# Designs tried in a protein design run: designed miniproteins, single chains, continued (5). Part 16

Each design is a single chain, and the fold is of that chain. pLDDT is the mean over its residues in the fold that is shown.

## One batch from the design tools (miniprotein)

Design m16520
Fold by ESMFold2-Fast:
Structure m16520 (fold): chain A 97 residues (1-97)
Amino acid sequence: MKLEIEVPKSIKSGSDLSVKAKVSGAKNNVKIEVKAIEIGTGYLIGSNSGIVEPGGSIELNIKNLIGGREYLIEVKAIDSESGEEIASNSAKVKVEE
């Protein structure tokens, strides 16, 4: 099972963060969970989730990220039948002032 993510390196303050996730090799539908965590504080700023079919892709948006900060974007793939985490990936995003 493989989880590929596309996350921009930076966004402007007030812009939505778009996270694209692609799943390959899954047997069941997969829940994709995205969390934006402020680097340094560990504070959860935003989250989104959606369900994708095996081999599918999804685009999820996180809103209201604070300018001048960096965020760890955590993406988890969860098997919809078992509820178990089957893959994860992460990226860092800078929000410009």
Scores: mean pLDDT 85

Design m16521
Fold by ESMFold2-Fast:
Structure m16521 (fold): chain A 76 residues (1-76)
Amino acid sequence: DEIVRLAQEIIRLAETLPAEKAAEVIRLAEDAVVYYLTGNVEQAIRLAERLVEVAEDDPELKRAAEELLRRIKEAA
C-alpha cells in the first residue's frame, strides 16, 4: 500500500529531527494511516494536514507529508 509506504518514509525522515518534533511527526503519520485503514478518511485527512504544518521547516519531510495527504484524499 502506497499510503503505508509513504508513512514509513515519513517516520524514517523523522529520525533526523529533534526528539520532541520526531515524536509528533511519527504519531501523526501512524495515526493518519490507522484512521485511513479503519475507514475514517475525514480524520486521516485532518491528521495528514497537521503533519504538513509540522513539516513546514523541512522541505523533504513536507514533500512526503503533502504526497501522503494527496494519496489519502484521492483514495477517499
Scores: mean pLDDT 85

Design m16522
Fold by ESMFold2-Fast:
Structure m16522 (fold): chain A 63 residues (1-63)
Amino acid sequence: SSMRKELLKLLYQAVIGSERFMSEKMLKEAERSEDPELKERLVKLAEKNRETARRLEEYLREL
């Protein structure tokens, strides 16, 4: 239904925004950190968040 499609678009856009925001925050914290292990973990988490956002953007385009 058209209502279902519009709701899915809205939800995908909200999650995409959240994932990108968290990714940016994690990268900034990684840059501030002098702990190599923490820096690596934050970068990996940021990468996963960006990957999720990209996949959701692809799904959004197919709706």
Scores: mean pLDDT 88

Design m16523
Fold by ESMFold2-Fast:
Structure m16523 (fold): chain A 80 residues (1-80)
Amino acid sequence: SQETIELLREAIKHLREGDIEGAIKKLNEAEKIASDDLEVQLGIGMAMLAIAVGLALNDEEWARRLAIKILEKLIEELEK
């Protein structure tokens, strides 16, 4: 759980820095360690979908901003 939260925070840091590839790597690592956690899997999936849609629309800034909001909300729920 704590390791998952740390990876999600690292993904947010990469997104804030504009490093989408680094963020995706951290999200993939979080999915592997939280493979049995449906909420984590869904939250990461939604963030990855936001990234994919934003890239398809050629709007990386919107993609990063939305993915960050999703991941921040996921972390908030996991810390309850």
Scores: mean pLDDT 87

Design m16524
Fold by ESMFold2-Fast:
Structure m16524 (fold): chain A 60 residues (1-60)
Amino acid sequence: PKVLSRKEALIEFQTFFGLKADGKLDERARLALRWFQRQNGLEDDGVLDEATLAALNTPV
């Protein structure tokens, strides 16, 4: 199975949400990530932990 690195997952996430796809977790990316985490039942801390990475690698 394909597993994205933290940087790759963040870039795909930024591209999907129309954000700057630079692989940096700035304020805009953190806000979007928190929303994504809440939708997937994860802690909405805006951090790319293992659970968040797994959710980004797996379609809902």
Scores: mean pLDDT 71

Design m16525
Fold by ESMFold2-Fast:
Structure m16525 (fold): chain A 65 residues (1-65)
Amino acid sequence: MKEVAFAIEAIGIGIETGVSIKKIKFENNTVYISLEGDDDKVDEAAKRIEEVGKQFGLDVVVEKL
């Protein structure tokens, strides 16, 4: 259930920052996210998504495309 809540929050951040989320993969306690967009917006989105991950006890790994 926390995975679904995290995904919804991450998608919302992507929409707000104008960043495209190309992939979300959950593996054990780690979430792998691929982001595409302007460098500054990707960095902003990554920081916000990492903070959400901390709230759910998830390790976030961001790949910039």
Scores: mean pLDDT 83

Design m16526
Fold by ESMFold2-Fast:
Structure m16526 (fold): chain A 86 residues (1-86)
Amino acid sequence: AGAGAGATNGGRKAMEGSYKGLQDGGVEVIHAGYDDAAGSGPAIGRGTEEQAKRAAELGMKYAQDAGGTAVSAAGRPKHPAPAPPG
Protein backbone atom coordinates (compact mmCIF):
# COMPACT_ATOMS: atom_id res chain seq x y z
CA ALA A 1 0.00 0.00 0.00
CA GLY A 2 1.06 3.59 -0.56
CA ALA A 3 1.70 6.41 1.89
CA GLY A 4 -1.66 7.94 0.99
CA ALA A 5 -3.60 5.17 2.69
CA GLY A 6 -1.54 5.51 5.86
CA ALA A 7 -1.92 9.27 5.83
CA THR A 8 -5.69 8.95 5.96
CA ASN A 9 -5.41 6.63 8.94
CA GLY A 10 -3.12 8.98 10.83
CA GLY A 11 -5.30 12.01 10.14
CA ARG A 12 -8.44 10.21 11.25
CA LYS A 13 -6.92 9.18 14.58
CA ALA A 14 -5.67 12.68 15.31
CA MET A 15 -9.01 14.26 14.42
CA GLU A 16 -11.23 11.85 16.36
CA GLY A 17 -10.20 13.25 19.74
CA SER A 18 -12.55 11.08 21.78
CA TYR A 19 -11.17 7.83 20.37
CA LYS A 20 -7.66 9.24 20.12
CA GLY A 21 -6.53 7.57 23.31
CA LEU A 22 -7.63 4.10 22.22
CA GLN A 23 -6.30 4.32 18.68
CA ASP A 24 -3.15 6.15 19.77
CA GLY A 25 -2.27 3.30 22.10
CA GLY A 26 -2.47 0.78 19.29
CA VAL A 27 -0.80 3.07 16.77
CA GLU A 28 1.99 3.94 19.22
CA VAL A 29 2.87 0.26 19.54
CA ILE A 30 2.70 -0.34 15.78
CA HIS A 31 4.62 2.84 14.99
CA ALA A 32 7.34 2.06 17.54
CA GLY A 33 7.65 -1.44 16.12
CA TYR A 34 8.02 -0.22 12.56
CA ASP A 35 10.40 2.56 13.57
CA ASP A 36 12.60 0.09 15.45
CA ALA A 37 12.52 -2.41 12.59
CA ALA A 38 13.47 0.30 10.11
CA GLY A 39 16.42 1.27 12.28
CA SER A 40 17.67 -2.29 12.13
CA GLY A 41 16.33 -3.49 8.78
CA PRO A 42 17.64 -1.61 5.77
CA ALA A 43 15.51 -2.39 2.69
CA ILE A 44 12.06 -3.51 3.83
CA GLY A 45 12.12 -1.58 7.08
CA ARG A 46 12.94 1.68 5.31
CA GLY A 47 9.86 1.49 3.12
CA THR A 48 7.52 0.62 5.97
CA GLU A 49 8.97 3.23 8.31
CA GLU A 50 8.74 5.97 5.67
CA GLN A 51 5.09 5.16 4.97
CA ALA A 52 4.19 5.28 8.67
CA LYS A 53 6.19 8.46 9.25
CA ARG A 54 4.58 10.27 6.32
CA ALA A 55 1.12 9.20 7.43
CA ALA A 56 1.72 10.42 10.99
CA GLU A 57 3.05 13.79 9.79
CA LEU A 58 0.08 14.39 7.51
CA GLY A 59 -2.34 13.30 10.22
CA MET A 60 -0.86 15.73 12.74
CA LYS A 61 -1.05 18.54 10.22
CA TYR A 62 -4.73 17.89 9.54
CA ALA A 63 -5.54 17.59 13.24
CA GLN A 64 -3.99 20.97 14.03
CA ASP A 65 -5.40 22.60 10.90
CA ALA A 66 -8.90 21.44 11.87
CA GLY A 67 -8.79 24.01 14.68
CA GLY A 68 -9.90 21.65 17.40
CA THR A 69 -6.72 20.31 18.95
CA ALA A 70 -8.32 16.86 18.81
CA VAL A 71 -5.04 15.26 19.87
CA SER A 72 -4.51 17.54 22.88
CA ALA A 73 -8.16 17.38 23.96
CA ALA A 74 -7.72 13.82 25.23
CA GLY A 75 -4.27 14.41 26.72
CA ARG A 76 -2.21 12.16 24.45
CA PRO A 77 -1.16 9.02 26.34
CA LYS A 78 2.39 7.73 25.99
CA HIS A 79 2.96 3.99 25.97
CA PRO A 80 6.41 2.61 25.10
CA ALA A 81 6.25 -0.60 23.09
CA PRO A 82 8.36 -3.61 24.10
CA ALA A 83 11.58 -3.36 22.13
CA PRO A 84 13.16 -6.44 20.53
CA PRO A 85 16.61 -7.54 21.74
CA GLY A 86 19.17 -5.47 19.94
Scores: mean pLDDT 49

Design m16527
Fold by ESMFold2-Fast:
Structure m16527 (fold): chain A 64 residues (1-64)
Amino acid sequence: SQLVQGFLQMKQYLDQGDIEKMKQVGQELSKSDYGEEGKEALKGLLDTYNKKKKDDIKKKLKKK
């Protein structure tokens, strides 16, 4: 389904660190018939990215 394909593509871009492409896929999905599910998926992946970024910053501060 379009929703599953969009989610997998966003996750692939997240794993690659291509946040801009991840956002583009999420925005296109949010404009489809799966708008609510697409918004929820994008929010979840952005929350995951922000948590990883905070943890990486904490690790770098602890290493210095």
Scores: mean pLDDT 75

Design m16528
Fold by ESMFold2-Fast:
Structure m16528 (fold): chain A 59 residues (1-59)
Amino acid sequence: KRERVDALVAATEAAHPEVGPEVRAIYDEGLKTDGVFDASKASTNLAKQVLFLANVAVK
């Protein structure tokens, strides 16, 4: 559900400010297009893992 993904992204921004903005941007883009968060656009393994979990949690 979206609320769980919003919480995950917010927690990532708070705990990992170095990757948080990238994760937020990809998450917001996905919400506006097809509801899928493109982990291949992420530059770090941490950001890719967060986006993978977001794709699972949104369903």
Scores: mean pLDDT 78

Design m16529
Fold by ESMFold2-Fast:
Structure m16529 (fold): chain A 86 residues (1-86)
Amino acid sequence: SSLLKKYEERIEELEKRIDELETQDLSDPAVAREIIFVESEITALELGLSLEYKETGDPRWKELLERARELGERATELEKQAFAAL
């Protein structure tokens, strides 16, 4: 439960960061760098959530994993847009 809450809070923080990045100037190299770092954090999160789901079989981990994957898709789309705008 405590670990589940920490992963949930981290996903919420990353969601807010992606929301902010979607409003920024994608032609700015500083924004492109931020997107890459956020993508790396989401990838690490997906791996951790996947491990917890495989170990426990608890569907709450699967729900968080799906949420993290959706975030990863948003980050990948932002990366593509930023690199096209550079």
Scores: mean pLDDT 89

Design m16530
Fold by ESMFold2-Fast:
Structure m16530 (fold): chain A 95 residues (1-95)
Amino acid sequence: SPREEMKKLVEEMGKELKEVLPEHSQEIDDLTQGLLDTIDDPRVSLEEALELAKASLQVLIERLRSEGVPQEKLKKFEDLVKEFIEKAEEVVKSS
């Protein structure tokens, strides 16, 4: 199902993000769980869930930047988030 595909993308992104910033694993897990809970809510459309995911991920990126995460790691984090968004948009379009 499109919801199960979206959940797999969120779980894979969370795993990859923790490999880049293991010291931020708790923040990444909290965000990942919130996104999974949103996708599991049948009242929330996948389009709405994706928009909430984009907003939450952007807030996390800005917080990491303000905390002085090295630019090389932050860029890799941002690239992984972008890859997730591109894949998630295809799931939404196909549903």
Scores: mean pLDDT 89

Design m16531
Fold by ESMFold2-Fast:
Structure m16531 (fold): chain A 90 residues (1-90)
Amino acid sequence: RLAELEQQALAAAREEFERLAREAGLSEEAIAAGLAVFDAEAAGDAERAEALLAALAASPEGARVHEALGRAQRAAYERYGAEIEALLEA
């Protein structure tokens, strides 16, 4: 099921982001901001996700949060991307 795999990929990315962000020593505020982006995406709230990403770009830790988000998304893609791609081609 595509929607189920997309939700699993998003949940995996969220978990990996939290792990990477804590390992990198990001502040609790920065971690919460990054997690809020994933929560908005999981809820399908594109407007909120966009606003949260814009706020991150203005924050002192925003670049580091963006890096952790990108790394977490890549890890989730490596885990679930092949399955999602296979379903899209089936």
Scores: mean pLDDT 76

Design m16532
Fold by ESMFold2-Fast:
Structure m16532 (fold): chain A 71 residues (1-71)
Amino acid sequence: SVMEELRRKVEEILAEAERLIAEGASASEVLGFLQRRAAELAAEMRAAGVPREEIARYLAELAARVHDLIE
C-alpha cells in the first residue's frame, strides 16, 4: 500500500541519517541531507496523489525523529 511505502521510505531516510552521524557528519550536514530527502519525498508523494495532510504528517515525523538523533 502507499502508506506502507511511505513508512518504509521514512525508515530508510532515518537509517541513512543514523549512518551519516556514525560516520562523523555534523548537525548542519545531517539537516541539509534531511532537507533534500524530505523535498524529494514530498514531490514523490504529491506525484502519487497522496493527500497533503498525510504528506505533512510523515514529513513532520521524519523531521522530529532526525532532530532527536542530533539534538
Scores: mean pLDDT 83

Design m16533
Fold by ESMFold2-Fast:
Structure m16533 (fold): chain A 87 residues (1-87)
Amino acid sequence: VEVSEALALVAREVFARDGTLSDGEQARRAVEEAARRAGERTGATVEVTDVRVTPGPDFDLVVSTVRVTGPDGTSVEVEVEFRVRRP
């Protein structure tokens, strides 16, 4: 399973519990938790390097940049987008 796909799945679960994330620090913590769980599922090291939240009318757009290091030591940066529903 691709790490970005695992990260998106876990992040959707975390965001669904917490509702709309209006605080950048709260969004960062949610993404860090999702990255840790995605790393555990895939065996890769997933490090969150940036998190940006853009508020929208129907949902907040969360854009996270993560660095993924595989078992062979190869590292790549991946940008992952999540939509968090607004009430």
Scores: mean pLDDT 69

Design m16534
Fold by ESMFold2-Fast:
Parts: sequence; structure tokens; C-alpha cells
Structure m16534 (fold): chain A 56 residues (1-56)
Amino acid sequence: SDKELKIEMEKGAEEVAIAALKVAHKKDPSITEAEQQAAIEAVRKKTEENIEKIKA
């Protein structure tokens, strides 16, 4: 369905965003592992919210 494509696009965007965060954190030695994990979880939460809006 059209919703399935949109959900897959959101999941793809999540993967790209997480990859970018990992690269940024590797370049900045002041960022802790806890801060990196919190940023990744924020991206995942936003993706979940976007997917729920697509399903609604």
C-alpha cells in the first residue's frame, strides 16, 4: 500500500540519521557514549511518531 512505502522511507531516513550521528560523535571526542545513545534514541522516537502519523 501507499502507507507501506512511506513507512519504509521513514525507516530509511532513520538509518541515514543514525549513521550521521555516529560519524559526528566519532569526530567530536567531547561527546560521551551516553550522549550518543540519547541522540540515537531521540531519532528513533521521532521516527516512531512519524510512522504513527502515517498509519493514522
Scores: mean pLDDT 84

Design m16535
Fold by ESMFold2-Fast:
Formats: structure tokens, sequence, C-alpha cells
Structure m16535 (fold): chain A 77 residues (1-77)
């Protein structure tokens, strides 16, 4: 459980950094709001959810972060 909380906290910090980078790159407010919602949802799942729900949420958000990073790299090219 503690390891999952630490992993979730790292993911939240990474999402916050990505949110700031997307804002600087001129992404739509809807995209930025979506990331903020994802951060809030993960915090709620970590507090209220089961171990399986936390693991699933972490895996989903790791995939989302990877996709966003790929899109940012494409826009920088």
Amino acid sequence: MEELKEKAEKLIEELKKIKEELKELGYPQSTIDGIETSIKDLKKIVEEGSKEEIEAAIKHLEGLIETIKKDIEAKKA
C-alpha cells in the first residue's frame, strides 16, 4: 500500500509538470483541465479505493503520460 501511494504521488507531481509544459506550449484549456481532473481523480482513488483500483489507475495514467510526452516531442520537432 505505501509503495503504491509513493508511486501515485510521483505520478501526480509528473502530471503537474506536464500540465505546466502543455500550458507553455499553447495546448487548449480543455486539455489542461483534463489533466487537473486526472490528478484529482487519482488523489480520490488513493484515499478511497482498493489496492486493485489504485494499481489500475496508476497503470492508466502512466499510459496517458507516455502518450502526452510523445505528442509534446512531435510538436517540438
Scores: mean pLDDT 81

Design m16536
Fold by ESMFold2-Fast:
Structure m16536 (fold): chain A 95 residues (1-95)
Amino acid sequence: SPLDRTREVFDRFGSLVPDSLHDELRDFTDLVLERLSKLSEESQQRFTDDVEYLVDVMKSLIDQGVISPEQAFQQFLYQTYIILLNTERDEVRRQ
């Protein structure tokens, strides 16, 4: 399901950041999955594709030494939340 794929994408991002941030990432993941579960499968899929791309970008920036894992964590939370808000807004506009 798109929700299971979203969890896998967040778990993959978790592998890029320090263990000390894993509890905060888990709590954020739970919040995102709860809100995403209220949306259509089309919206869930679109969100998952966008966040998967974001994880690939964050990994690239960490690998190149452009940002720290801690900076990538803050950026990931911010950008993922913006993607969620946009996905929820677009869902309402289609209904």
Scores: mean pLDDT 89

Design m16537
Fold by ESMFold2-Fast:
Structure m16537 (fold): chain A 96 residues (1-96)
Amino acid sequence: MSDREKQVEKLAEEILKKMGKTKEELEPEELETIKKAAEILLDLQAELYQLALAGTSAEELKEILEKKIEEWEKKEEAQQLAAKILRELLEEDEKL
């Protein structure tokens, strides 16, 4: 498997753990939606890393994240799930 495929599977398993579900409890289409959400989040992580290297401030990165969340909430199920996970991660960071 490619490193990306391993990263997608690992993140998908973390999403399932947070939902309190196993792969066996999901319909195939639900598992594919979770994998697509994982891919979207990994692509965002890579984009944010490049922006940080280019000198983008934490405040500007947060604004970009909020805009991405709003855009994804208007898309299909995979993007909506990614947006929900990202909102939960931002709330967890504020509590730490």
Scores: mean pLDDT 78

Design m16538
Fold by ESMFold2-Fast:
Structure m16538 (fold): chain A 65 residues (1-65)
Amino acid sequence: MYAKGGGAAGGAALLAEQNGIHELTREQAIEYGKLSNGHKPSEEGLEAVTGHGSLEAAGAAVEGA
């Protein structure tokens, strides 16, 4: 469940949170992931950040990996 390569997804959650966004679509997660790391988040990372509907919870989940 936790992506061991959660760096891009975690970065996406952090950037979105800094911009006051509390929900991420898959498209937003990809965009913010690229801005944070220059790479598309992994499928596991995308599922973690979009499946929760909460960036705070999703960020904690992927950063724990």
Scores: mean pLDDT 56

Design m16539
Fold by ESMFold2-Fast:
Structure m16539 (fold): chain A 107 residues (1-107)
Amino acid sequence: MLSKESLEKLRYAAMGLAPFLPLIQKYLKYDVTPEELLRLANKEELSFEELKKIGDVIAAYLVAVDRPDIPNLEELRKVAKEFLDNIDTLSEEELFELMQKIADLLP
């Protein structure tokens, strides 16, 4: 289950990635704009589809980035690839599980 603390951590991570959207565009599964991402980061309640967009941005960045200074990067990339490969078929429970794993591994 995705905790409130983990969801907030992922929102802040996604917000920080808004400037990188043009660089990760080829890995994104959804059309996410910087304006939409900033709106989602400040929204009180997120729908299942809106949560997928946050996850898409974070997962795309983790797959694209070449930063050996990021702790757990190899495991993060594995989870991110699983997320991206299955994004169109994920149940709400599966989405929460993968997002929780990413939150737990992020610094």
Scores: mean pLDDT 81

Design m16540
Fold by ESMFold2-Fast:
Structure m16540 (fold): chain A 91 residues (1-91)
Amino acid sequence: MLSQLLTEIFRLLDKLVNTSDPEEIKKLVDQIEEKAIQAQSLSLSPIERAIAESMLAMHAWVLNLDVDVVLDFFRNPTDEQKERLLKIFES
């Protein structure tokens, strides 16, 4: 269910911005990756995808995260995009 996956991603992002422990950061990003992969496995219509991405963008913006990095990771959760997301929290 897309709404549940998005809610879980939002909660993980909330935890991620409130932690400074490198081990916890890696664990949280791994969990976000799993949820992003699950979301991408859903047969979403273009409008459902646009709504999901808009909601995620708004949540990332409220948390003062790089919206483009968060969206790129959600759209295509590759190792390269994961490293980009990690760099935000390790810098």
Scores: mean pLDDT 83

Design m16541
Fold by ESMFold2-Fast:
Structure m16541 (fold): chain A 94 residues (1-94)
Amino acid sequence: SDFAEMVEKMKELVANREEQLKQMEEEGLPQFLIDFFKELVDLIKELLEDPSRAKEIVKKRAELLIELYRHLGLPESHIESVEKGAEALLKALE
């Protein structure tokens, strides 16, 4: 199922966190991208360890994406899409 595939991908991201971070640093990626990846994977780990925190984690993920999109200079429509997506997920979790 799509859900089971998503969970396996999330577990793989968590397992490979340190290796991916080292590669990103060695490739000279901007610090803001490295920091984004760190925080995103940490949120995924928290969700896998305690699914009851899904509402809190959805909010934090939205905040991280908005910060990244603003840093990249993406259009306001992309920011609005993140906000609306988070609102829809939060309603689904109630």
Scores: mean pLDDT 84

Design m16542
Fold by ESMFold2-Fast:
Structure m16542 (fold): chain A 82 residues (1-82)
Amino acid sequence: SNALQVIDNGLEKLKNLFDSKDIIPSPEIAKTLDEIKEALINEDINLAISNLEKLKKIFKSKNISEIVALIDTTINEIKKLL
């Protein structure tokens, strides 16, 4: 589905952004990313959105606005396909 592809592309962009900023995911961030990956494997779009919202909240608390914007854009693109 196009929504699954948007999630996959969003995760790839997040990985590239982490690498470009020398960000090492905390255990909480790593766990949330793994939950999004599991949602992708199970084709559970609603679970993927819920965990993306959780990830957005974590980065918002850390004031990393560029990552927050990327996650928000990904969520909005998924919602347009539903």
Scores: mean pLDDT 85

Design m16543
Fold by ESMFold2-Fast:
Structure m16543 (fold): chain A 86 residues (1-86)
Amino acid sequence: ALSAEEKRLEAERLISEAVQALLAGDEEKAKELFKEFFRKYPEFAKEYVRKEGFESEKEIIKLIEEGKYEEAAELLVEELKKQLEK
C-alpha cells in the first residue's frame, strides 16, 4: 500500500503528465491520464479541482463522485484549455 505522501506524489505526477500531454496537443492521452487520476485518487482529484478555481468545479466534482470519469476528464480538459489560452 502507498503512504499518503506517496499517493500525493503519484497524483501530482498524473496531473503533470496530463497537462504536458495537453500542451503537446494530445488530448486523448490527457483524458486517459485524468481518468486514471480520478479512478485511483478521487479525493485528491476533488481537492485539485477545488484549488484550481474552474468555472465547472461543481459539475466536475459531481461527475467524479458519480464515477463518471470519462465525462469528468472531458470537462476538465476543456477547462484547462481555457486557462492555457490566457
Scores: mean pLDDT 82

Design m16544
Fold by ESMFold2-Fast:
Structure m16544 (fold): chain A 73 residues (1-73)
Amino acid sequence: GPSHEEVAEAAEELARESKDPLEKEFLLTVARLTREGMDLLDAANEAARRTGVSAATAMRAMMRIGERLQERK
């Protein structure tokens, strides 16, 4: 699977593109937690808990991270 660094980079790129402040904070938190050694699913669950982002926003952001990781292969 993708490295923690690759996941963090994808999340940071999506955060720069996002116009939603909550989605941006969620993605930046995912990036930070994955750099600290969390897998994407655990990082996303923890980031959602910390930011209060909706389940729909978190799920959409995770799908976009997955899409970017697929493009890198």
Scores: mean pLDDT 84

Design m16545
Fold by ESMFold2-Fast:
Structure m16545 (fold): chain A 64 residues (1-64)
Amino acid sequence: SAADVADFRAYLARETVHVPEDFRAALDAKYLPLVESGEQAVARVKLEIGIEIGMYYMKRVLGV
């Protein structure tokens, strides 16, 4: 729904303030179609984005 897409956009903007632009763009490209089509619930998409951002920070900090 339009509300789910708006929620997704707001979440992505808040959570990616200190993330590289290309990484944010990749998350947008991957998850927006799933939210827009209703194929995935926005709550699940938020969880998966949180995990991907967390993994990015772990790799950056730990050098893995």
Scores: mean pLDDT 83

Design m16546
Fold by ESMFold2-Fast:
Structure m16546 (fold): chain A 61 residues (1-61)
Amino acid sequence: AERVLSAEEAERRRRLLALVRKVQESIDDDEKAHAISEQIGRLAGAGDFAGAEALAAEAVA
């Protein structure tokens, strides 16, 4: 019954969660790490996985 998420979307979600963990490890400010993680979650929830991945990558650069 989970056909609303394609295998590609599920894989992107897993990769995104790994990037979120890297953001939390890379940013010393817990408030900023939390805010970025929430924004990534909102983008992914809206279907903007590319934007979510880009934000996560930028945050760890």
Scores: mean pLDDT 72

Design m16547
Fold by ESMFold2-Fast:
Structure m16547 (fold): chain A 87 residues (1-87)
Amino acid sequence: SEEEILREFAEKSKGKTVPEQMKIALEALERLQTIPEKLSKSVFLDLLSLIQFYKNLGLGPYFDELYEKASKLNITEEQKKKLEELK
């Protein structure tokens, strides 16, 4: 489930360096891309917060890859607009 993927991300990311956390986040996004249903509102908001957090850290290449993978998720038009606002 979406919630299980996010929970696993949170658990695996504890005590890890920022680059290791980014790799785990990218793996979670790849798993979310395999879900055929529309992404839940709560999961989308958590993802939006995560992408914004890494943008604020100035990690350009990691931010760009997270953004690109997130843009490929099955999301609503309103959610696509919110994601575009991060650029």
Scores: mean pLDDT 77

Design m16548
Fold by ESMFold2-Fast:
Structure m16548 (fold): chain A 95 residues (1-95)
Amino acid sequence: DIEKILEEVEKGAEEVERLLREDPEGVREEVLSIFDEEKAEEGLKKWEENWEKVMEENKLPREVFEKAVEVWIKLFELIGAKKELIEKLKELLKK
């Protein structure tokens, strides 16, 4: 059920945005403690593959996808992740 998955993604993004507003330093510390650059790269690749599949089957709402990607850009910028990863996320927003 793609619609349910999209709703869960949107709710997750909203929760992260709330935490970023209330306690950006706490979010930064948590993300840094669990951040694995290789796993982040693998996750982005899977996200890109899943995006195409969801678009094909259900015309994925751009707003939901953009919100999730924007949250990840903010998290990656907050922890000082590789510019290449941030640029790849920004590239997804242009599609």
Scores: mean pLDDT 68

Design m16549
Fold by ESMFold2-Fast:
Structure m16549 (fold): chain A 95 residues (1-95)
Amino acid sequence: SLEEEALKLLKELMEKGYSLFLAQEMLRLALERGLPLSLENLLELEEEARKRYEEKLKSLLEAYRKLEGIDDSTAEEEIRKRVFEFLEKKLKELE
């Protein structure tokens, strides 16, 4: 099934050292573009997936900043690092 192929590729990307978030974004881009699911096709999308992932995080951090009243750019970088570490740890626990 498509889900089984997707899970296999996601696991393979994670074994290569990609974060689950970046691997998911690579997979999502391939699916949105109707590309065949293969490691080669996903790796070709790495740079674009990373850019899209960073844009999503900037939007999330801006929303969080508004809610919490944080307006310092240094604080945003520190919060971003902590959020990333927290999410990566949680996803690693789920495998």
Scores: mean pLDDT 72

Design m16550
Fold by ESMFold2-Fast:
Structure m16550 (fold): chain A 87 residues (1-87)
Amino acid sequence: SLPRVYVPSEDFEAVLAFLEDLSKRVKETIEKGKEEGKSAEEILKEVERVINEGLEEARKRFSEETVEGLEVYLRAFLEETKKKLEE
């Protein structure tokens, strides 16, 4: 299960849109990697880059409290993605 993200009310809609966009980018990265015949390890490295780039975007757009919650959530998301790719 994914951890809860603490989001101040003013950031809530923007954070939801951010997470939806980031989830779509991760899914597209996985699908493209599979089509190109990349290994699970190579796909995971690309997913890590996408998530890290997303976190840098979040640091520019959101409060420190929101970013801290997003870091916890996205690290858990990455671990679940790793498990699925290694199956």
Scores: mean pLDDT 80

Design m16551
Fold by ESMFold2-Fast:
Structure m16551 (fold): chain A 73 residues (1-73)
Amino acid sequence: SKKTEELTKKYVEELLERGREGTPELRRGVEQYAENLKKVVEAALKESPKKGEELAKELYAQAKREYAEAKAA
């Protein structure tokens, strides 16, 4: 759905903005994760709009946790 596409775009933009404040290595990791998140969500949306939305939220939450952990290490 358009709503899930907009939400996914917002998540990708937020992750990329957070990555810009990190080291070059963290930024590359965030960029790769954001690209994969977009592709995986697009694939899931072709199967079910609900599945795509849930997956987008889960992957975004996971990325935030992993980024915070990597930045603390």
Scores: mean pLDDT 73

Design m16552
Fold by ESMFold2-Fast:
Structure m16552 (fold): chain A 74 residues (1-74)
Amino acid sequence: SMLEKLLEKLREKAITKEKLEPEVVEKLLDLLLRDAGGDLQAFLDALEEALARGQVLPEEVLKFARVLRELLAE
């Protein structure tokens, strides 16, 4: 499916190009897809809480955002 292909590309680039740990990628994907249900506003709110709780680091979020930006630009 299109979603499965997108998620595989995201994981690949996040791990190989941005050097994110697989566990961190899965945490960020859970925030985006599971906790926020793909809603951008809900994702930003969940992300702010995760950052405040030390569950993810600002540098990890920026690396993940770069991968998302690249994939959205094609």
Scores: mean pLDDT 80

Design m16553
Fold by ESMFold2-Fast:
Structure m16553 (fold): chain A 98 residues (1-98)
Amino acid sequence: MIDQAIQLLEQAKQAIEAGDIERARQLLQQAQQLTDQAIQQAIDQNAPQEVIDLLLFAQGEINSVLTQIDTGTLDKEVALERLEAAIESLRKAKELLS
């Protein structure tokens, strides 16, 4: 789940760079679903709180970008920085689960 979410976020960054906002929305919605599933799995498996916090942070950043798309307020530079922060957080969560 986490690896697939990271790949979808990388593709969403590329879509935003290309100005394909509808493609970015679809990729971000898929990444959101996988991140939500990863959070639920981490809670169910009694993962360390640090892992849960990292996943929740990534969820917040993804949701922030989706909200900007939905409200027509998308700042490309800000969106790319938020998605990079989400990717970094997911990578750290994965390392702690290894």
Scores: mean pLDDT 90

Design m16554
Fold by ESMFold2-Fast:
Structure m16554 (fold): chain A 81 residues (1-81)
Amino acid sequence: SIEEVLDEMVEEVVAIDPRAKPLFDFLKEKILNRETASPEEQAKYAELAKEIAAGLSPEQQEEIERVLREAGDRIQEILDS
């Protein structure tokens, strides 16, 4: 299910950097509830994402990007089935 894919995504990202948990919990909640983030929420979480990214090694950043790509691909497959 989409929920299981998002749960796995959050767990994998948190294993890379625990500071990412609030950002990815928020993203998961918005996706599962089919809600769009407000402009203020978007600005707040974009700034948090920037702060987290600044603390990541290039290797950690690539790993997070990979997790996000794989989660997106799995969600797309579910939606196409």
Scores: mean pLDDT 80

